Designed miniproteins, single chains, continued (3). Designs and how they scored, part 83

Each design is a single chain, and the fold is of that chain. pLDDT is the mean over its residues in the fold that is shown.

## One batch from the design tools (miniprotein)

Design m10877
Fold by ESMFold2-Fast:
Structure m10877 (fold): chain A 65 residues (1-65)
Amino acid sequence: AAVPVAEEVVEETETSLTLRVTLKGTRTGTIVLRIKLPGYEPVTTAPVALAAGEERVVEVTLAKA
């Protein structure tokens, strides 16, 4: 399991938004991050393996709906 601890906007264009999400592992395992924002198409990331206490940065680009 993991929790998001930080979220940063890296790039915003007329048609897209790129987010950098920092995840912290609460238990060793694999997670999938699903991102839903109003006005954007939902995105599901590739599986991310995290150890307990590990922080991992995931960069995701969302298309404007």
Scores: mean pLDDT 78

Design m10878
Fold by ESMFold2-Fast:
Structure m10878 (fold): chain A 71 residues (1-71)
Amino acid sequence: DELKKKNEEARKKYDPIILKENLENLKKAIAKGVEIRTSEDPEAEADRLIEIMGLTPEAKELLYEIVELAK
């Protein structure tokens, strides 16, 4: 199913550990206990990372997509 393949690809693409290597700070934040996928409030964690790292609106959408895929 093409839709399922699309979702799986998006999940891998937006997964914190396989996001662009340029987002090393995101990986460090996760390692420091900022775990979007396992957080009690993943959406709030995503917002916090966006604010701290000064991410673009596009990166904000990627983080929200990760949160949705983690549910």
Scores: mean pLDDT 57

Design m10879
Fold by ESMFold2-Fast:
Structure m10879 (fold): chain A 82 residues (1-82)
Amino acid sequence: GILAEVRREFPDLSVPAAASAAYLLAQGYTREQVRHFARSAHRDEPPSTEILEETDDSVVYKATTKDENGNEITRTRTVTIS
């Protein structure tokens, strides 16, 4: 699937960024445009991310971030690439 190819080509990319890059490729963006996006997304400190489920058309992941008060917020996100 496209997501597996993106993660293989950009192993340093976070799971949410890799899923977004796969979506852009599916929409017809070029690999060069996606590389530029990937570099920009990688510059910020990524939240802790865990893959819960992966298919050819979707990824479900758990991301932990901090709110403005320093409390950890864990969210489950689904990205569909169909």
Scores: mean pLDDT 66

Design m10880
Fold by ESMFold2-Fast:
Structure m10880 (fold): chain A 85 residues (1-85)
Amino acid sequence: SEGSKEAVEGLRELAERAEKGEITAEEAADRLEELAKKAEEKGDVISATGLYGLAAALRDNKEKATPKQIAEGLRALAEKLEELA
């Protein structure tokens, strides 16, 4: 769906920025919540649930998550959402 495509593209862009250290876990979580809201508005409940879940995990681990771990989490969710599309 268009919602899943936007979510996957957004996740991949955030992963690249996280890997470069250009975005924090908290900033990534904020962006994931915006993507989740858009997915929810389009009726894509599965993508929205995954995006909200990762955002919560990043906030809970904001002091412990490395740039590489943040990027890996974002890429893993992107791959999962593509499998479900």
Scores: mean pLDDT 83

Design m10881
Fold by ESMFold2-Fast:
Structure m10881 (fold): chain A 94 residues (1-94)
Amino acid sequence: SFRDAVLETVRRIKAAESVEEAREIIREAIERFANADWPTDERNTFIGLLGSLLDADVSSVDELIDRLVTGLRALVERGLFPEVMQAAIDVLTG
């Protein structure tokens, strides 16, 4: 499901040992989401967030996670798939 794929992706990012590993996980996730038969708005919303992290100037996985959490919170505040995005925040901050 879209939810399970989002939660799997954020768990993998949280477990990454380097920024380069986290970016590779993000690239793989973008490809997976782009090729999945999920609703276009759900898919594009998460792809957009993930893509912004590839261009982010970060020096550690913790900084990348902070940016991801900030982006997920912004999506929740805008009412964009808030249950899925909140579950992702809970995984990253728990």
Scores: mean pLDDT 85

Design m10882
Fold by ESMFold2-Fast:
Structure m10882 (fold): chain A 64 residues (1-64)
Amino acid sequence: MSEEQKEKLREIAEEMERELTRKHITEGVTYSREEFEEMVAERASEELGISKEEAKKALRELME
């Protein structure tokens, strides 16, 4: 991935994490790590034009 794509993926992940954390605090909704990765990968695939598998792999390498 290019640096621009990596930065965008990080932004997507951070935005999703904030949204899910807010929902957990305000609504009591809990999401698994696998559900989080799936949601981020789906959004990244749409915005960056990469496969969901590539997005998940890159997300794991960046966030683990």
Scores: mean pLDDT 77

Design m10883
Fold by ESMFold2-Fast:
Structure m10883 (fold): chain A 120 residues (1-120)
Amino acid sequence: SSELEELLKEAEELLKEGEEVLDNLDDMPVEEAAKKILELTERLIEVIERALKLFEEDESVSEQLLNQLREILERAKELKEELERKLKEGKVTKEDAREAALELLRLAQGLITLLEHHLS
């Protein structure tokens, strides 16, 4: 498979794992849920950075698409920083974990949509 197809599969796996965290959130210790969402967010950042590198090397890719990927990357990094801060402070709540999981799902779905549009 192409690198783009591999990135799409990784993004789809992240979406599925994020959905599983949401489904099990009420049955999980809140710190464990937050740490899992942080792990998934770090993996999402790596997938986005790989997609950006691939698309920056392709002269046919629009600046608009690059800017959309950069926006998703910025939001993913903000999510990571917020989760790390709350975990360090010992103040993460179940609602914080739920909101973080929902943001992760939105970002992963956004990435999937962009990758699918450019899959040849």
Scores: mean pLDDT 87

Design m10884
Fold by ESMFold2-Fast:
Structure m10884 (fold): chain A 74 residues (1-74)
Amino acid sequence: MLSPEEAIEILEKGAKEIIAEAEKKGLKKTVQAVRDATKKAIEEIKKKESISEEELNKMQMQILGTYMKAEREE
């Protein structure tokens, strides 16, 4: 189990790496989609007292899925 603060730090670090890749490729819409998905996930984490590693992994995969879909469509 992770604290909400630890989960947010891990999620933000992963999202920043994905955003940096999208920015290198000039994918402005993809950058915005990843930022929006990350913000939503952080808001969900803040409502919880603790996060399981499975829940965090699911949130990270959802953000990665958002990136992959947006990159393909852009």
Scores: mean pLDDT 83

Design m10885
Fold by ESMFold2-Fast:
Structure m10885 (fold): chain A 67 residues (1-67)
Amino acid sequence: MKEVYRELAEQNLEMGKKYESLGTAEGYDLASKSYQAASRYYEKAGLEEESEKMRKLSEESRKKAEE
């Protein structure tokens, strides 16, 4: 079960990076949501440090979306 959560977190992290690479407000908003999902899945997997890193990436992407 936890291994599935880690895989889902990694998929969301990859999607977040792709959305961030668009360099648009919409891309940053989608990246923020993807990183937030990755954070939640890492938390469910028991990976607290990874979860916190994803949360920070989500917050930074949200800031860029708002500008």
Scores: mean pLDDT 83

Design m10886
Fold by ESMFold2-Fast:
Structure m10886 (fold): chain A 59 residues (1-59)
Amino acid sequence: SIRDAILDEVAALGPVPAEQAEAAYDRAAERLVAQGHDPEEVERAKRQLLEERRQAEAA
């Protein structure tokens, strides 16, 4: 899935501090769009993953 592809791209960067999470996910999304994935689907998945990460961080 696009969500898994974003997570794989971010994981390839190694551990990402919370302050750099948005930039890391933005970079992953840009790479997936460049690879031919639908920009709208990538953006939706990126927003969901960032929201989930922030919620987990707050818990």
Scores: mean pLDDT 77

Design m10887
Fold by ESMFold2-Fast:
Structure m10887 (fold): chain A 105 residues (1-105)
Amino acid sequence: MNKEVIEQNRRNMVDLIKRMAELLKQAAKEEPSSKDKLLEAVKELEKIGREIEKETDPEKILELALKAIKVTSKGSSYIEDPQVRRELAVLSTSLGIHASAAVIE
């Protein structure tokens, strides 16, 4: 077991969630018709990020990461810019990979 690798992986997941939240926040400024739905997704992602920072159980971290992916996918459905949707999909894929690695201990 490498404690530094586990801590780095958890930091990477939190950073990915922060990046997702920032993209949704930016999209909320560009898409006034979907602003409330996008800002609700941002609040959920910020909450999930805080829970991952406190969580030590790899299985719960995986569940939180999957929840963040679902929130991001729903938020992405309100965004018209295909480049922003593409970046959110890439970040979601990366988050899933890091979360799966966390279950290995």
Scores: mean pLDDT 81

Design m10888
Fold by ESMFold2-Fast:
Structure m10888 (fold): chain A 72 residues (1-72)
Amino acid sequence: SAAEEARRAAEEAERKKRLADLRAQLEQVFSEIKRLMEEYRKNQTPDLEKQIDELVERAVQLEREIRALERG
């Protein structure tokens, strides 16, 4: 019982740590998108559009991973 509770606590702590890491990565990606969007507003180039699109795809993937991990 005590050993099972300790194991569950360790698994929960690891899961929360992984979630925090993924959320931090997502915040970094959103910050980068915001910066590139400001640049794109001033100078609309296909290269900037492609970079923004790639970061948006990465954000979607990170959100999927977060949701999967939250579901267990």
Scores: mean pLDDT 86

Design m10889
Fold by ESMFold2-Fast:
Structure m10889 (fold): chain A 80 residues (1-80)
Amino acid sequence: SDEELENRVEILEEQIKLLKEYYEKNPNLSEEEKNELIEQLESIKKKLEELLKKSKNPEIKERIEKKLKEVDELLEKLKS
């Protein structure tokens, strides 16, 4: 259902927000802490990609695509 997909996207959006906020407040993360964040972000990315494949709603697809770009940008910063 669209409501179920929307709820799943909303949970992932909140998780991304919290991880991004943690990174912004803690710019001097250890290598181990960065690796943990990378693993969590890659897990979220896989879940977003699966939801994108299953979604037929264009508004939900746009939200997922926006969040995938945000996750990719954060991953690039953490790996740099």
Scores: mean pLDDT 87

Design m10890
Fold by ESMFold2-Fast:
Structure m10890 (fold): chain A 92 residues (1-92)
Amino acid sequence: SIKEEIEKDYLKAKSAYEKNPTPENEALLYFFKAAKSYSEGDQKAFVKNYKKFRKIIRENNIVLDDKYSKYYYYILLPLLAENQELAEKLST
């Protein structure tokens, strides 16, 4: 399931960051923390972690590969369809 894939990816990201705390590994950690929070129904934690992820990639000029796009369809599109206020919060 997507929930099991998110948990697996989160644990990998956490391990990578603990071993080597680079901006790239920190960004990946917060991205999967956000995905995990969303899968658990924690909208507040999702927004907080996703904004932290966006801040890290912006401040460190990190270029992300297309493998992140799979979470766009499973997380962001459903949220944008159901909650216009959340869409605005994510755009900032």
Scores: mean pLDDT 74

Design m10891
Fold by ESMFold2-Fast:
Structure m10891 (fold): chain A 92 residues (1-92)
Amino acid sequence: KELEELIKKIEEAIAAETDETMRKILELILEGIKNKKFYEGAKEAAELLYEEAVRRNPDAPEEEKERAREKIEKIAKETAEELEKIRKKDEE
């Protein structure tokens, strides 16, 4: 399914990432995607991959790259908040 393909692409991006901070951010987003329902996870995965493509494009203006980085950081923050809610729910 589409979500499984998007997850694989994100895992490939993580493996290719040389920046430790960005790798941790991508890993956190991937963990969140895996814990979401199919529809919600697929949307977030597609958004992340689009923003990563902009950030890595050498021909993109610096302003667009900075905006893409900010969006990735926002996705990571929202994902971290959702993961904390899931962990709190699973505590018995």
Scores: mean pLDDT 74

Design m10892
Fold by ESMFold2-Fast:
Structure m10892 (fold): chain A 77 residues (1-77)
Amino acid sequence: MVPDIQLQLQTEGAEIGSVSLTVNDDNTVTLTFTMEKAGTVTLKASATLDNGTKVEGSITKELQAGEKFTLTMKPVK
């Protein structure tokens, strides 16, 4: 159902206020973040789905307070 997410998060001045997770039928996982404080976010994420599929994704982005961004984790082999 909801996979166990492994997050490697590095922030430079930034604060994340909220995160939501959606598991998609195509074996991808979408993380949606809402920023509380402006700065640069470097995010690396991985998870293993209930069916054994490993998914990974990474993003680096400069963001403003109140801005939303998404990271989509895709199957690795």
Scores: mean pLDDT 77

Design m10893
Fold by ESMFold2-Fast:
Structure m10893 (fold): chain A 97 residues (1-97)
Amino acid sequence: NPLEPHRLTPEQVAADLEAIAEEVRKRAKETGNPALEKIADLFRQAAVAAREGNLDEARKLLHEAMKLGDKADLSPEDERFVISLLIAASISLTAAE
């Protein structure tokens, strides 16, 4: 199907996940919420896994970030922010298949 999106490289997925991790880290500094700092760390770990071609480990780390966000009593704004970034990360990982 010529309309299928071009497959992303491991390096491109890793770059996407690194950019996402930096955005979460900025929000963590703005809000002072330690859960956001941990979520940013999980996105960075997912970027490393993706760069190594380990997409299953990257997905597992994104699932851990989602679970941490659910438990962390985030504000509605921070919850929407994290969910939006989890969706973006999932799209990037899917495009690497």
Scores: mean pLDDT 81

Design m10894
Fold by ESMFold2-Fast:
Structure m10894 (fold): chain A 62 residues (1-62)
Amino acid sequence: TKEEYERLIELLREGRWEEAMQLFSQLVSAGKIPDQYTGILAKAVTGKVPPEVGIAKLEEII
Protein backbone atom coordinates (compact mmCIF):
# COMPACT_ATOMS: atom_id res chain seq x y z
CA THR A 1 0.00 0.00 0.00
CA LYS A 2 1.00 3.69 -0.14
CA GLU A 3 1.42 3.58 3.66
CA GLU A 4 3.91 0.68 3.39
CA TYR A 5 6.00 2.61 0.81
CA GLU A 6 5.90 5.73 3.04
CA ARG A 7 7.03 3.59 6.02
CA LEU A 8 9.97 2.21 3.99
CA ILE A 9 10.94 5.80 3.01
CA GLU A 10 10.85 6.80 6.73
CA LEU A 11 13.06 3.83 7.72
CA LEU A 12 15.58 4.69 4.98
CA ARG A 13 15.67 8.37 6.03
CA GLU A 14 16.26 7.39 9.68
CA GLY A 15 18.99 4.84 8.77
CA ARG A 16 17.00 2.00 10.39
CA TRP A 17 18.60 -0.60 8.13
CA GLU A 18 17.42 -3.85 9.76
CA GLU A 19 13.77 -2.68 9.85
CA ALA A 20 14.06 -1.35 6.27
CA MET A 21 15.47 -4.72 5.09
CA GLN A 22 12.68 -6.63 6.88
CA LEU A 23 9.89 -4.44 5.45
CA PHE A 24 11.47 -4.53 1.96
CA SER A 25 11.60 -8.36 2.13
CA GLN A 26 7.92 -8.48 3.17
CA LEU A 27 6.91 -6.15 0.31
CA VAL A 28 8.88 -8.21 -2.26
CA SER A 29 7.27 -11.44 -0.97
CA ALA A 30 3.81 -9.81 -1.28
CA GLY A 31 4.54 -8.77 -4.91
CA LYS A 32 4.30 -5.09 -3.96
CA ILE A 33 7.72 -4.03 -5.35
CA PRO A 34 7.96 -3.78 -9.18
CA ASP A 35 10.71 -6.07 -10.54
CA GLN A 36 12.56 -3.09 -12.09
CA TYR A 37 13.07 -1.53 -8.61
CA THR A 38 13.92 -4.68 -6.62
CA GLY A 39 17.70 -4.55 -7.27
CA ILE A 40 18.21 -0.84 -6.55
CA LEU A 41 16.00 -0.97 -3.42
CA ALA A 42 17.91 -4.04 -2.16
CA LYS A 43 21.14 -1.99 -2.47
CA ALA A 44 19.52 0.96 -0.65
CA VAL A 45 18.26 -1.13 2.32
CA THR A 46 21.70 -2.84 2.65
CA GLY A 47 23.55 0.53 2.59
CA LYS A 48 25.32 -0.17 -0.74
CA VAL A 49 23.85 3.05 -2.24
CA PRO A 50 22.78 6.27 -0.49
CA PRO A 51 19.26 6.07 1.07
CA GLU A 52 18.21 9.03 -1.12
CA VAL A 53 18.45 6.73 -4.18
CA GLY A 54 15.99 4.24 -2.65
CA ILE A 55 13.69 7.06 -1.50
CA ALA A 56 13.60 8.52 -5.03
CA LYS A 57 12.64 5.11 -6.49
CA LEU A 58 9.88 4.59 -3.88
CA GLU A 59 8.50 8.07 -4.65
CA GLU A 60 8.18 6.98 -8.33
CA ILE A 61 5.85 4.14 -7.16
CA ILE A 62 3.67 6.28 -4.83
Scores: mean pLDDT 83

Design m10895
Fold by ESMFold2-Fast:
Structure m10895 (fold): chain A 85 residues (1-85)
Amino acid sequence: MKAAEEAGKKAYELLKPVVSDESAKAAAEGAKKAIEESEKDQSKGIGLGETAKKQGEDLEDVDPKASEALKKLGEYLIELAKKVL
């Protein structure tokens, strides 16, 4: 699914400056799977997006760049999951 491929690419691009390449690739695979599953259960993509936003909030004072990247990823995944249904 094209939306799932875009979710994976977006997750990798947002996270690669702030995490290891392996972690960024794992996040990309997770985002892709969550959006693919969102065609049957919207909560899969929304849940992952909300988790990313919460992790971003928790990191605001510790790692502002990782916080920003996770919040952007979370919003993107929530919006995309809502559109694939």
Scores: mean pLDDT 80

Design m10896
Fold by ESMFold2-Fast:
Structure m10896 (fold): chain A 85 residues (1-85)
Amino acid sequence: QRQQNIQQARDLSRQSVAYAQRGDSDQAVRSATQAVRIARQTGDSDVIRSVAGSLDISARIAEQRGHFDTSRILRQMSDDLRRFA
């Protein structure tokens, strides 16, 4: 239920960071997309802010690796998600 969704959103946002660190841009974006969807469903501002923060970290890692399109997508998702916080 609510606790499971909170944990899942946080786990998926951490997975996005891990994929970005490995240079797996496609998986970083997929994990981020799922984390955003679940975070919105929780309606929890702390969870929303936490997931958005992880997406910013993923975006910075992608940018540092030269994956500028991936960084832009992740940054946009983070900005959009914060509107629900």
Scores: mean pLDDT 87

Design m10897
Fold by ESMFold2-Fast:
Formats: sequence, structure tokens, C-alpha cells
Structure m10897 (fold): chain A 62 residues (1-62)
Amino acid sequence: VRPGAYYDKEKGLFAPVYEEGLTPEEQVARRRKLLDEGVTKYARGEFPALGVPPLPEEVVEK
């Protein structure tokens, strides 16, 4: 397995995606978002932090 980094906006720091401090449910939830958002956002090259939800602007713009 390779080390991954996720920027937690609430904590204000980069945290490993494979952090043992997180519960399995939290890790699955983050991974789920990364997969869903990574497919679209990462393809555009705008996804520097996979842990960041890109939909906030989409939600604001309705």
C-alpha cells in the first residue's frame, strides 16, 4: 500500500488516508467521496486534495 494524504479542512492539516486514528466507517466514507469525486474532479486536474469535497460550490450554485 502507498501513503496517501488527505487535507482535513476542519483540522487544518494533511492527514494520511490510511490513518488508524479514524474509525473504519470514517475511512470508508472518505474513500467513497474520493472515488466519486476523483473520477470527475481529478480528471480535470483540479483535485489536489482528494479528501476535499468539490461539491460545495455546486451546492451553492443551484
Scores: mean pLDDT 49

Design m10898
Fold by ESMFold2-Fast:
Order: sequence, then C-alpha cells, then structure tokens
Structure m10898 (fold): chain A 98 residues (1-98)
Amino acid sequence: DEAKKTEEIQKELAPYLLELQEYLIEAAKAYEEKDYEKAKEYIKKAIEAARKAIEIAEKAGADKSGLEAVRESIKEIEENPEKVLKEIIESEVSPLKR
C-alpha cells in the first residue's frame, strides 16, 4: 500500500542523495586545495542532484516538512558553500577514505 510507494521513492532518491554527498566531498577536497573554481563546479552538480531528488519526492507526494528540510539544505549550500565545505573537511566520516 502506501509503504510500498515510499520504499520505491527511497530507492529512486538514493542514487541522487549519494551523488549529492560525493559531489560535496569532492568540492571540499578542491576547497582544501584552494581550487575554488573546481569547488564551485562540484557545488553546482551537488545542487542539481538535490533538486532532482526534490522533484521525484514532490511528484510522489512526499510530506511538505521533508521537502522543506531538503530545500533548506540546498539554500544553505547555495548561500554559504564555504561553511558547508568546512564542516565536511572537519568531519571524520569514514567515506572520506574513498
């Protein structure tokens, strides 16, 4: 029933959310190397992946609160990418070893 649709949406969203995370990590690496041009390009790609995820969720009738949270994350990346990148760099998340 409703749970089946939610699970299917999550499977469609997963690759875009992974792309978003990977692009943010690449952007953080470029920022640390002081390659701001490359960092900006990866930020643009991250935002595009996030917007596609929102469109899929919106068409599937996702809750407005969930959509609002994702939209706020995108705005934070757009308005203050350096702050987001610094947080990623400071993080000891295992994926950084990739």
Scores: mean pLDDT 72

Design m10899
Fold by ESMFold2-Fast:
Structure m10899 (fold): chain A 99 residues (1-99)
Amino acid sequence: EELEKKLEYVEKVRELARKIAEGPFAEIDKQRLELFKKYGISEEFYRNSTDAEIIKKLKEKGYSDEEIEKFRNELFDLAVQELKTAVDAVIEAKEILKK
């Protein structure tokens, strides 16, 4: 009984994780890719570069300090949305496990 109940709840939590990954997280990833495209930065360059290297590349492309700050703020807002989505998913998972 106890093991069977735990396995059932694990499957429900896995389904929740899949729904979150395919829904809200996929939408946030899409917005992040659109942001990179808007500023002419490849995802590959971003993943393999320091903050200083990204700023340097944006300056070389002719972006102002204000435009670079806006890019950084938009990227931070997406990170905050991702964190909030993750927290909400953990709360929902806890409710699934309560019985």
Scores: mean pLDDT 80

Design m10900
Fold by ESMFold2-Fast:
Structure m10900 (fold): chain A 104 residues (1-104)
Amino acid sequence: SARERERELEELLKELEEQKKKEKETAEVLGMLAGLKKGRELSDPETSKELAKVAEEISSASASEAKQLYEDTFAKLEADPKLKEVAEKGKEVAEELFKKLLEK
């Protein structure tokens, strides 16, 4: 029975880790969407439309795909000297929301 209880404990710990991972992934996606929304508010209409498309793609993507799409998008914004401040402010909003959601 001790070995059976140890296996049950390992399974429960694995389920708790999976739940925490899912909560973190959800918070990350919501943070990314908030960052893109801020980017859209601060950018020109053409850039704003492109960021809106990225937000729609992120909303339909897996957590890993969403993260990659977000990172690639903001790397492109940071590479443009005119959009660097937009990228920095967008990332700041994303990080603030992510922290707030995980502290709740």
Scores: mean pLDDT 83

Design m10901
Fold by ESMFold2-Fast:
Structure m10901 (fold): chain A 81 residues (1-81)
Amino acid sequence: SMAEEEARLMAEIEALLQEVAARLAAGEPISDEELRAVMRRILELAAQLSPEQRAHAELGLRLMGQRAGVPMDEIEAWIRE
């Protein structure tokens, strides 16, 4: 069903967000290239969600970007693509 597919996509997005959050919390190095690749993957997954779930995923992406020190204007530009 569409709901099951959406739940699967949300679970993948949450797993990616948690992986980055765990690395940052542990003080592990994450390159700008790696971070951009993860953010791009999350956006590709989020594009397949309903508007409501996509908004939730985009909020998670903004919070991750802020914690990683990415400028907000850059995050917003990526989301608008």
Scores: mean pLDDT 80

Design m10902
Fold by ESMFold2-Fast:
Structure m10902 (fold): chain A 86 residues (1-86)
Amino acid sequence: SEEQKKFLELLDKKIAELRERLAAETDPVKRRTLEMQIELLEHIKKLIEENHPELEGVLKTLRAAAEAGSRFAQEIVKLYEEAKKG
């Protein structure tokens, strides 16, 4: 769908931004956090591309994390809502 295409484009942009941050980061703990975030977004992309039923569960978990104060989850949920708006 057009919404899925837009969400994939927004995820690609976010992954690129995280990779740039990772390249500049020297703290081992922060590097590991960035690596895990990149891996999560790449996994979400794969679920979208494969039309995988696990996508709904992952999005629900991200919404719960966003409500609990995860800034990263809040950013990803915002990208999803932006994709839905067209």
Scores: mean pLDDT 87

Design m10903
Fold by ESMFold2-Fast:
Structure m10903 (fold): chain A 96 residues (1-96)
Amino acid sequence: MREELEEIIERARELIEKSKSPLAKLAAEQIVRAAENLLKYLETGDEKLLLEAEISVGMALISLGVGKMLGEISEEEEKELRELIERLERIIEELK
C-alpha cells in the first residue's frame, strides 16, 4: 500500500512536469495531495487526513471532467489521471 501510494505520487508528478494543460496539472496536483494525505494517515491514524484525501480525489475528478469538456486534456492524459484516481478510490475504500 505505501509503495503503491509512492508510485501514484511519482506518476502524477511526471504528468505535472510533462503536461501543457493547466487542468491536467491541477488534477494531478490533487492526486499527489490525496496520496500524501493517505501516507500520513497510515502513519498517524488521523481520520481527518482520510477525509482530506477523499476531498482531493473529488477535486481531481472535477478538474479532469472540466478539462475533458473543454478539450484541454488529451486522451492519454485522461487515461493516466483516471487510472490513478481509481487506484486512490480503491485504497480509500480498503482503509474504511
Scores: mean pLDDT 89

Design m10904
Fold by ESMFold2-Fast:
Structure m10904 (fold): chain A 72 residues (1-72)
Amino acid sequence: SEIDKKIAEAADLFEQGRVDEALKLFKEIYEKATEKEKERILGVLYSLAQRARLEGDEETAKKLEELIKEME
């Protein structure tokens, strides 16, 4: 699906260290997503936030947590 491609694109940007671009894309996808797709996007963001915390990337973790709070 198009949303799956966009989620993969956002995740790829994140892996490249292009955090702000990735978060912007996740937000844009979320605004257009169905309820089921929103739950999936939130799951991805929770996983990325946990990973950032475990890796000691406090700045990235905080940005992800702020985005999740905005979406909830």
Scores: mean pLDDT 85

Design m10905
Fold by ESMFold2-Fast:
Structure m10905 (fold): chain A 77 residues (1-77)
Amino acid sequence: MDKEKKEKGKELVDRMVEEARRMVEEGASEDEIVKKGMEIAKEMFKEVDSPIGAASGSAAAIIGIGYATELRLEREK
């Protein structure tokens, strides 16, 4: 069922967003953030061992990248 997998997905999203924020603050490139997100997604896939877990990890990585892009755009205004 969905409960524990939702909690894990939420934690992964929060972690990716926080990491993306730090990387943007430190001047990391978009490619660096993408790589980091993909590595986190792979780690989650190994731990959850399910298609839903892998999809959650991938979504978290994409969300983190999107958030980092938004923060970068705000800084350049």
Scores: mean pLDDT 64

Design m10906
Fold by ESMFold2-Fast:
Structure m10906 (fold): chain A 95 residues (1-95)
Amino acid sequence: AGERAARGSREAGRAGFEAGKLAGDASLATASALLGIGGEISAELGDYEGAARSGRGAKEVARKAGELAGDKELAEKGYRGGLEGERGGREAAEA
């Protein structure tokens, strides 16, 4: 569960960063990367509630970045990664 949260957050952060760069939105690219990294670090430290919150933020930011870039594949990839981060963090916190 913790590994799932970390991988999901990493995927969302990477997809959102690439999409933000393609959209020309440096703030959105940076926010995506930081949320992805934050989710990974939270999961590694055993803060699974924090990992779930970062994943929830990352899915929305990455999706928005992909939509602004006109890249549906990046939007979907980022959203799914963030969902896995959120769900994995929540499941690990409940275990």
Scores: mean pLDDT 82

Design m10907
Fold by ESMFold2-Fast:
Structure m10907 (fold): chain A 100 residues (1-100)
Amino acid sequence: SMEELRERLRELLREFLSRHHERFSTVQKVAAAELLEAIAERASEEEIERLAKTLQSLGFSEEKVKEITRLMREGIEAVERGDIERAVELARRILELLAE
């Protein structure tokens, strides 16, 4: 369910930030929350492009931004199929890239 997905993504974010608190700046925490919310809400291509520009403005490389947006699209597709496990897996990879 959508409610289960949102709770799992919220828990994933909390767990990841707890384990990597020293690696995540305030800016990275905000970006992480926005990217996971975009997956949960099945963001449009326009919204994904807006988030990509935001990440570039924050100093993320073009290569990293392209990888993040690819994972976001795959995550959204997983959500549309009801594949919560896949969506959570892809969200975890996005968090790893943000921390890198």
Scores: mean pLDDT 84

Design m10908
Fold by ESMFold2-Fast:
Structure m10908 (fold): chain A 85 residues (1-85)
Amino acid sequence: MVMVVSIVAPTEEKARQLEERLKRFGKETGYVASVERKGPSVLVLLKTETEAERDEALEQVRRIAAEVGVVRMTFVEEAHEKVVK
């Protein structure tokens, strides 16, 4: 299961803190496939095997974001594979 989380921090400095914490979370759990930062915006790709793991990963991302003090979060869930045609 794949989830994309888009997070906007109030400053680029806070976005860097968010990126560092999310990379650490990924290293500790294996739930994070990638973290990309552009200015104050951070994109997190979550990859989990079960819905329970996804919900746990989302809760931890929300906690990290709350501690950093983010302005906006958007969640995009990829429920199943699709063929492009």
Scores: mean pLDDT 76

Design m10909
Fold by ESMFold2-Fast:
Structure m10909 (fold): chain A 68 residues (1-68)
Amino acid sequence: MSDEEQKELLIELIENNPALSDEEKAEMLARFERVEAEKGLREAVDQLAKDLALRNLEKGQPVPEIPF
């Protein structure tokens, strides 16, 4: 799976996550854009995946299976 495909998958998982507020989703996406601009797409994707997993864990939700 390409870095761009991983980005699209993560954005879809975030947007469709009922445990996340609209403000939390906006914060995560804003951080992703900042990391992508500073460090590149690969590192931004990795950071976004970790952020999503951490937030799901903190909310007592099962961590979604991320295929990368």
Scores: mean pLDDT 75

Design m10910
Fold by ESMFold2-Fast:
Structure m10910 (fold): chain A 77 residues (1-77)
Amino acid sequence: MLVSRSPGLEVTQLSDTEYALRNRGDRPEWAVFQVPAGSTVTLHLSNGTTTMLTPDANNRVLVVLEPGESALLTVTP
């Protein structure tokens, strides 16, 4: 679930495991998500690259989007 975000990041929950993210601004924006323990988290950037995010000790992931980026965040339990 979404825990916190910077004011300029658009976050839309698509399902229990998928979030659409969009930075329409001119500076980096961020969000923090709480995920189930042992989950695999993947960020699919609008430029066609994918990256895996490693949850911290509290099962939270930090997502940072550069200006103009969009992404799909997928959580696999």
Scores: mean pLDDT 84

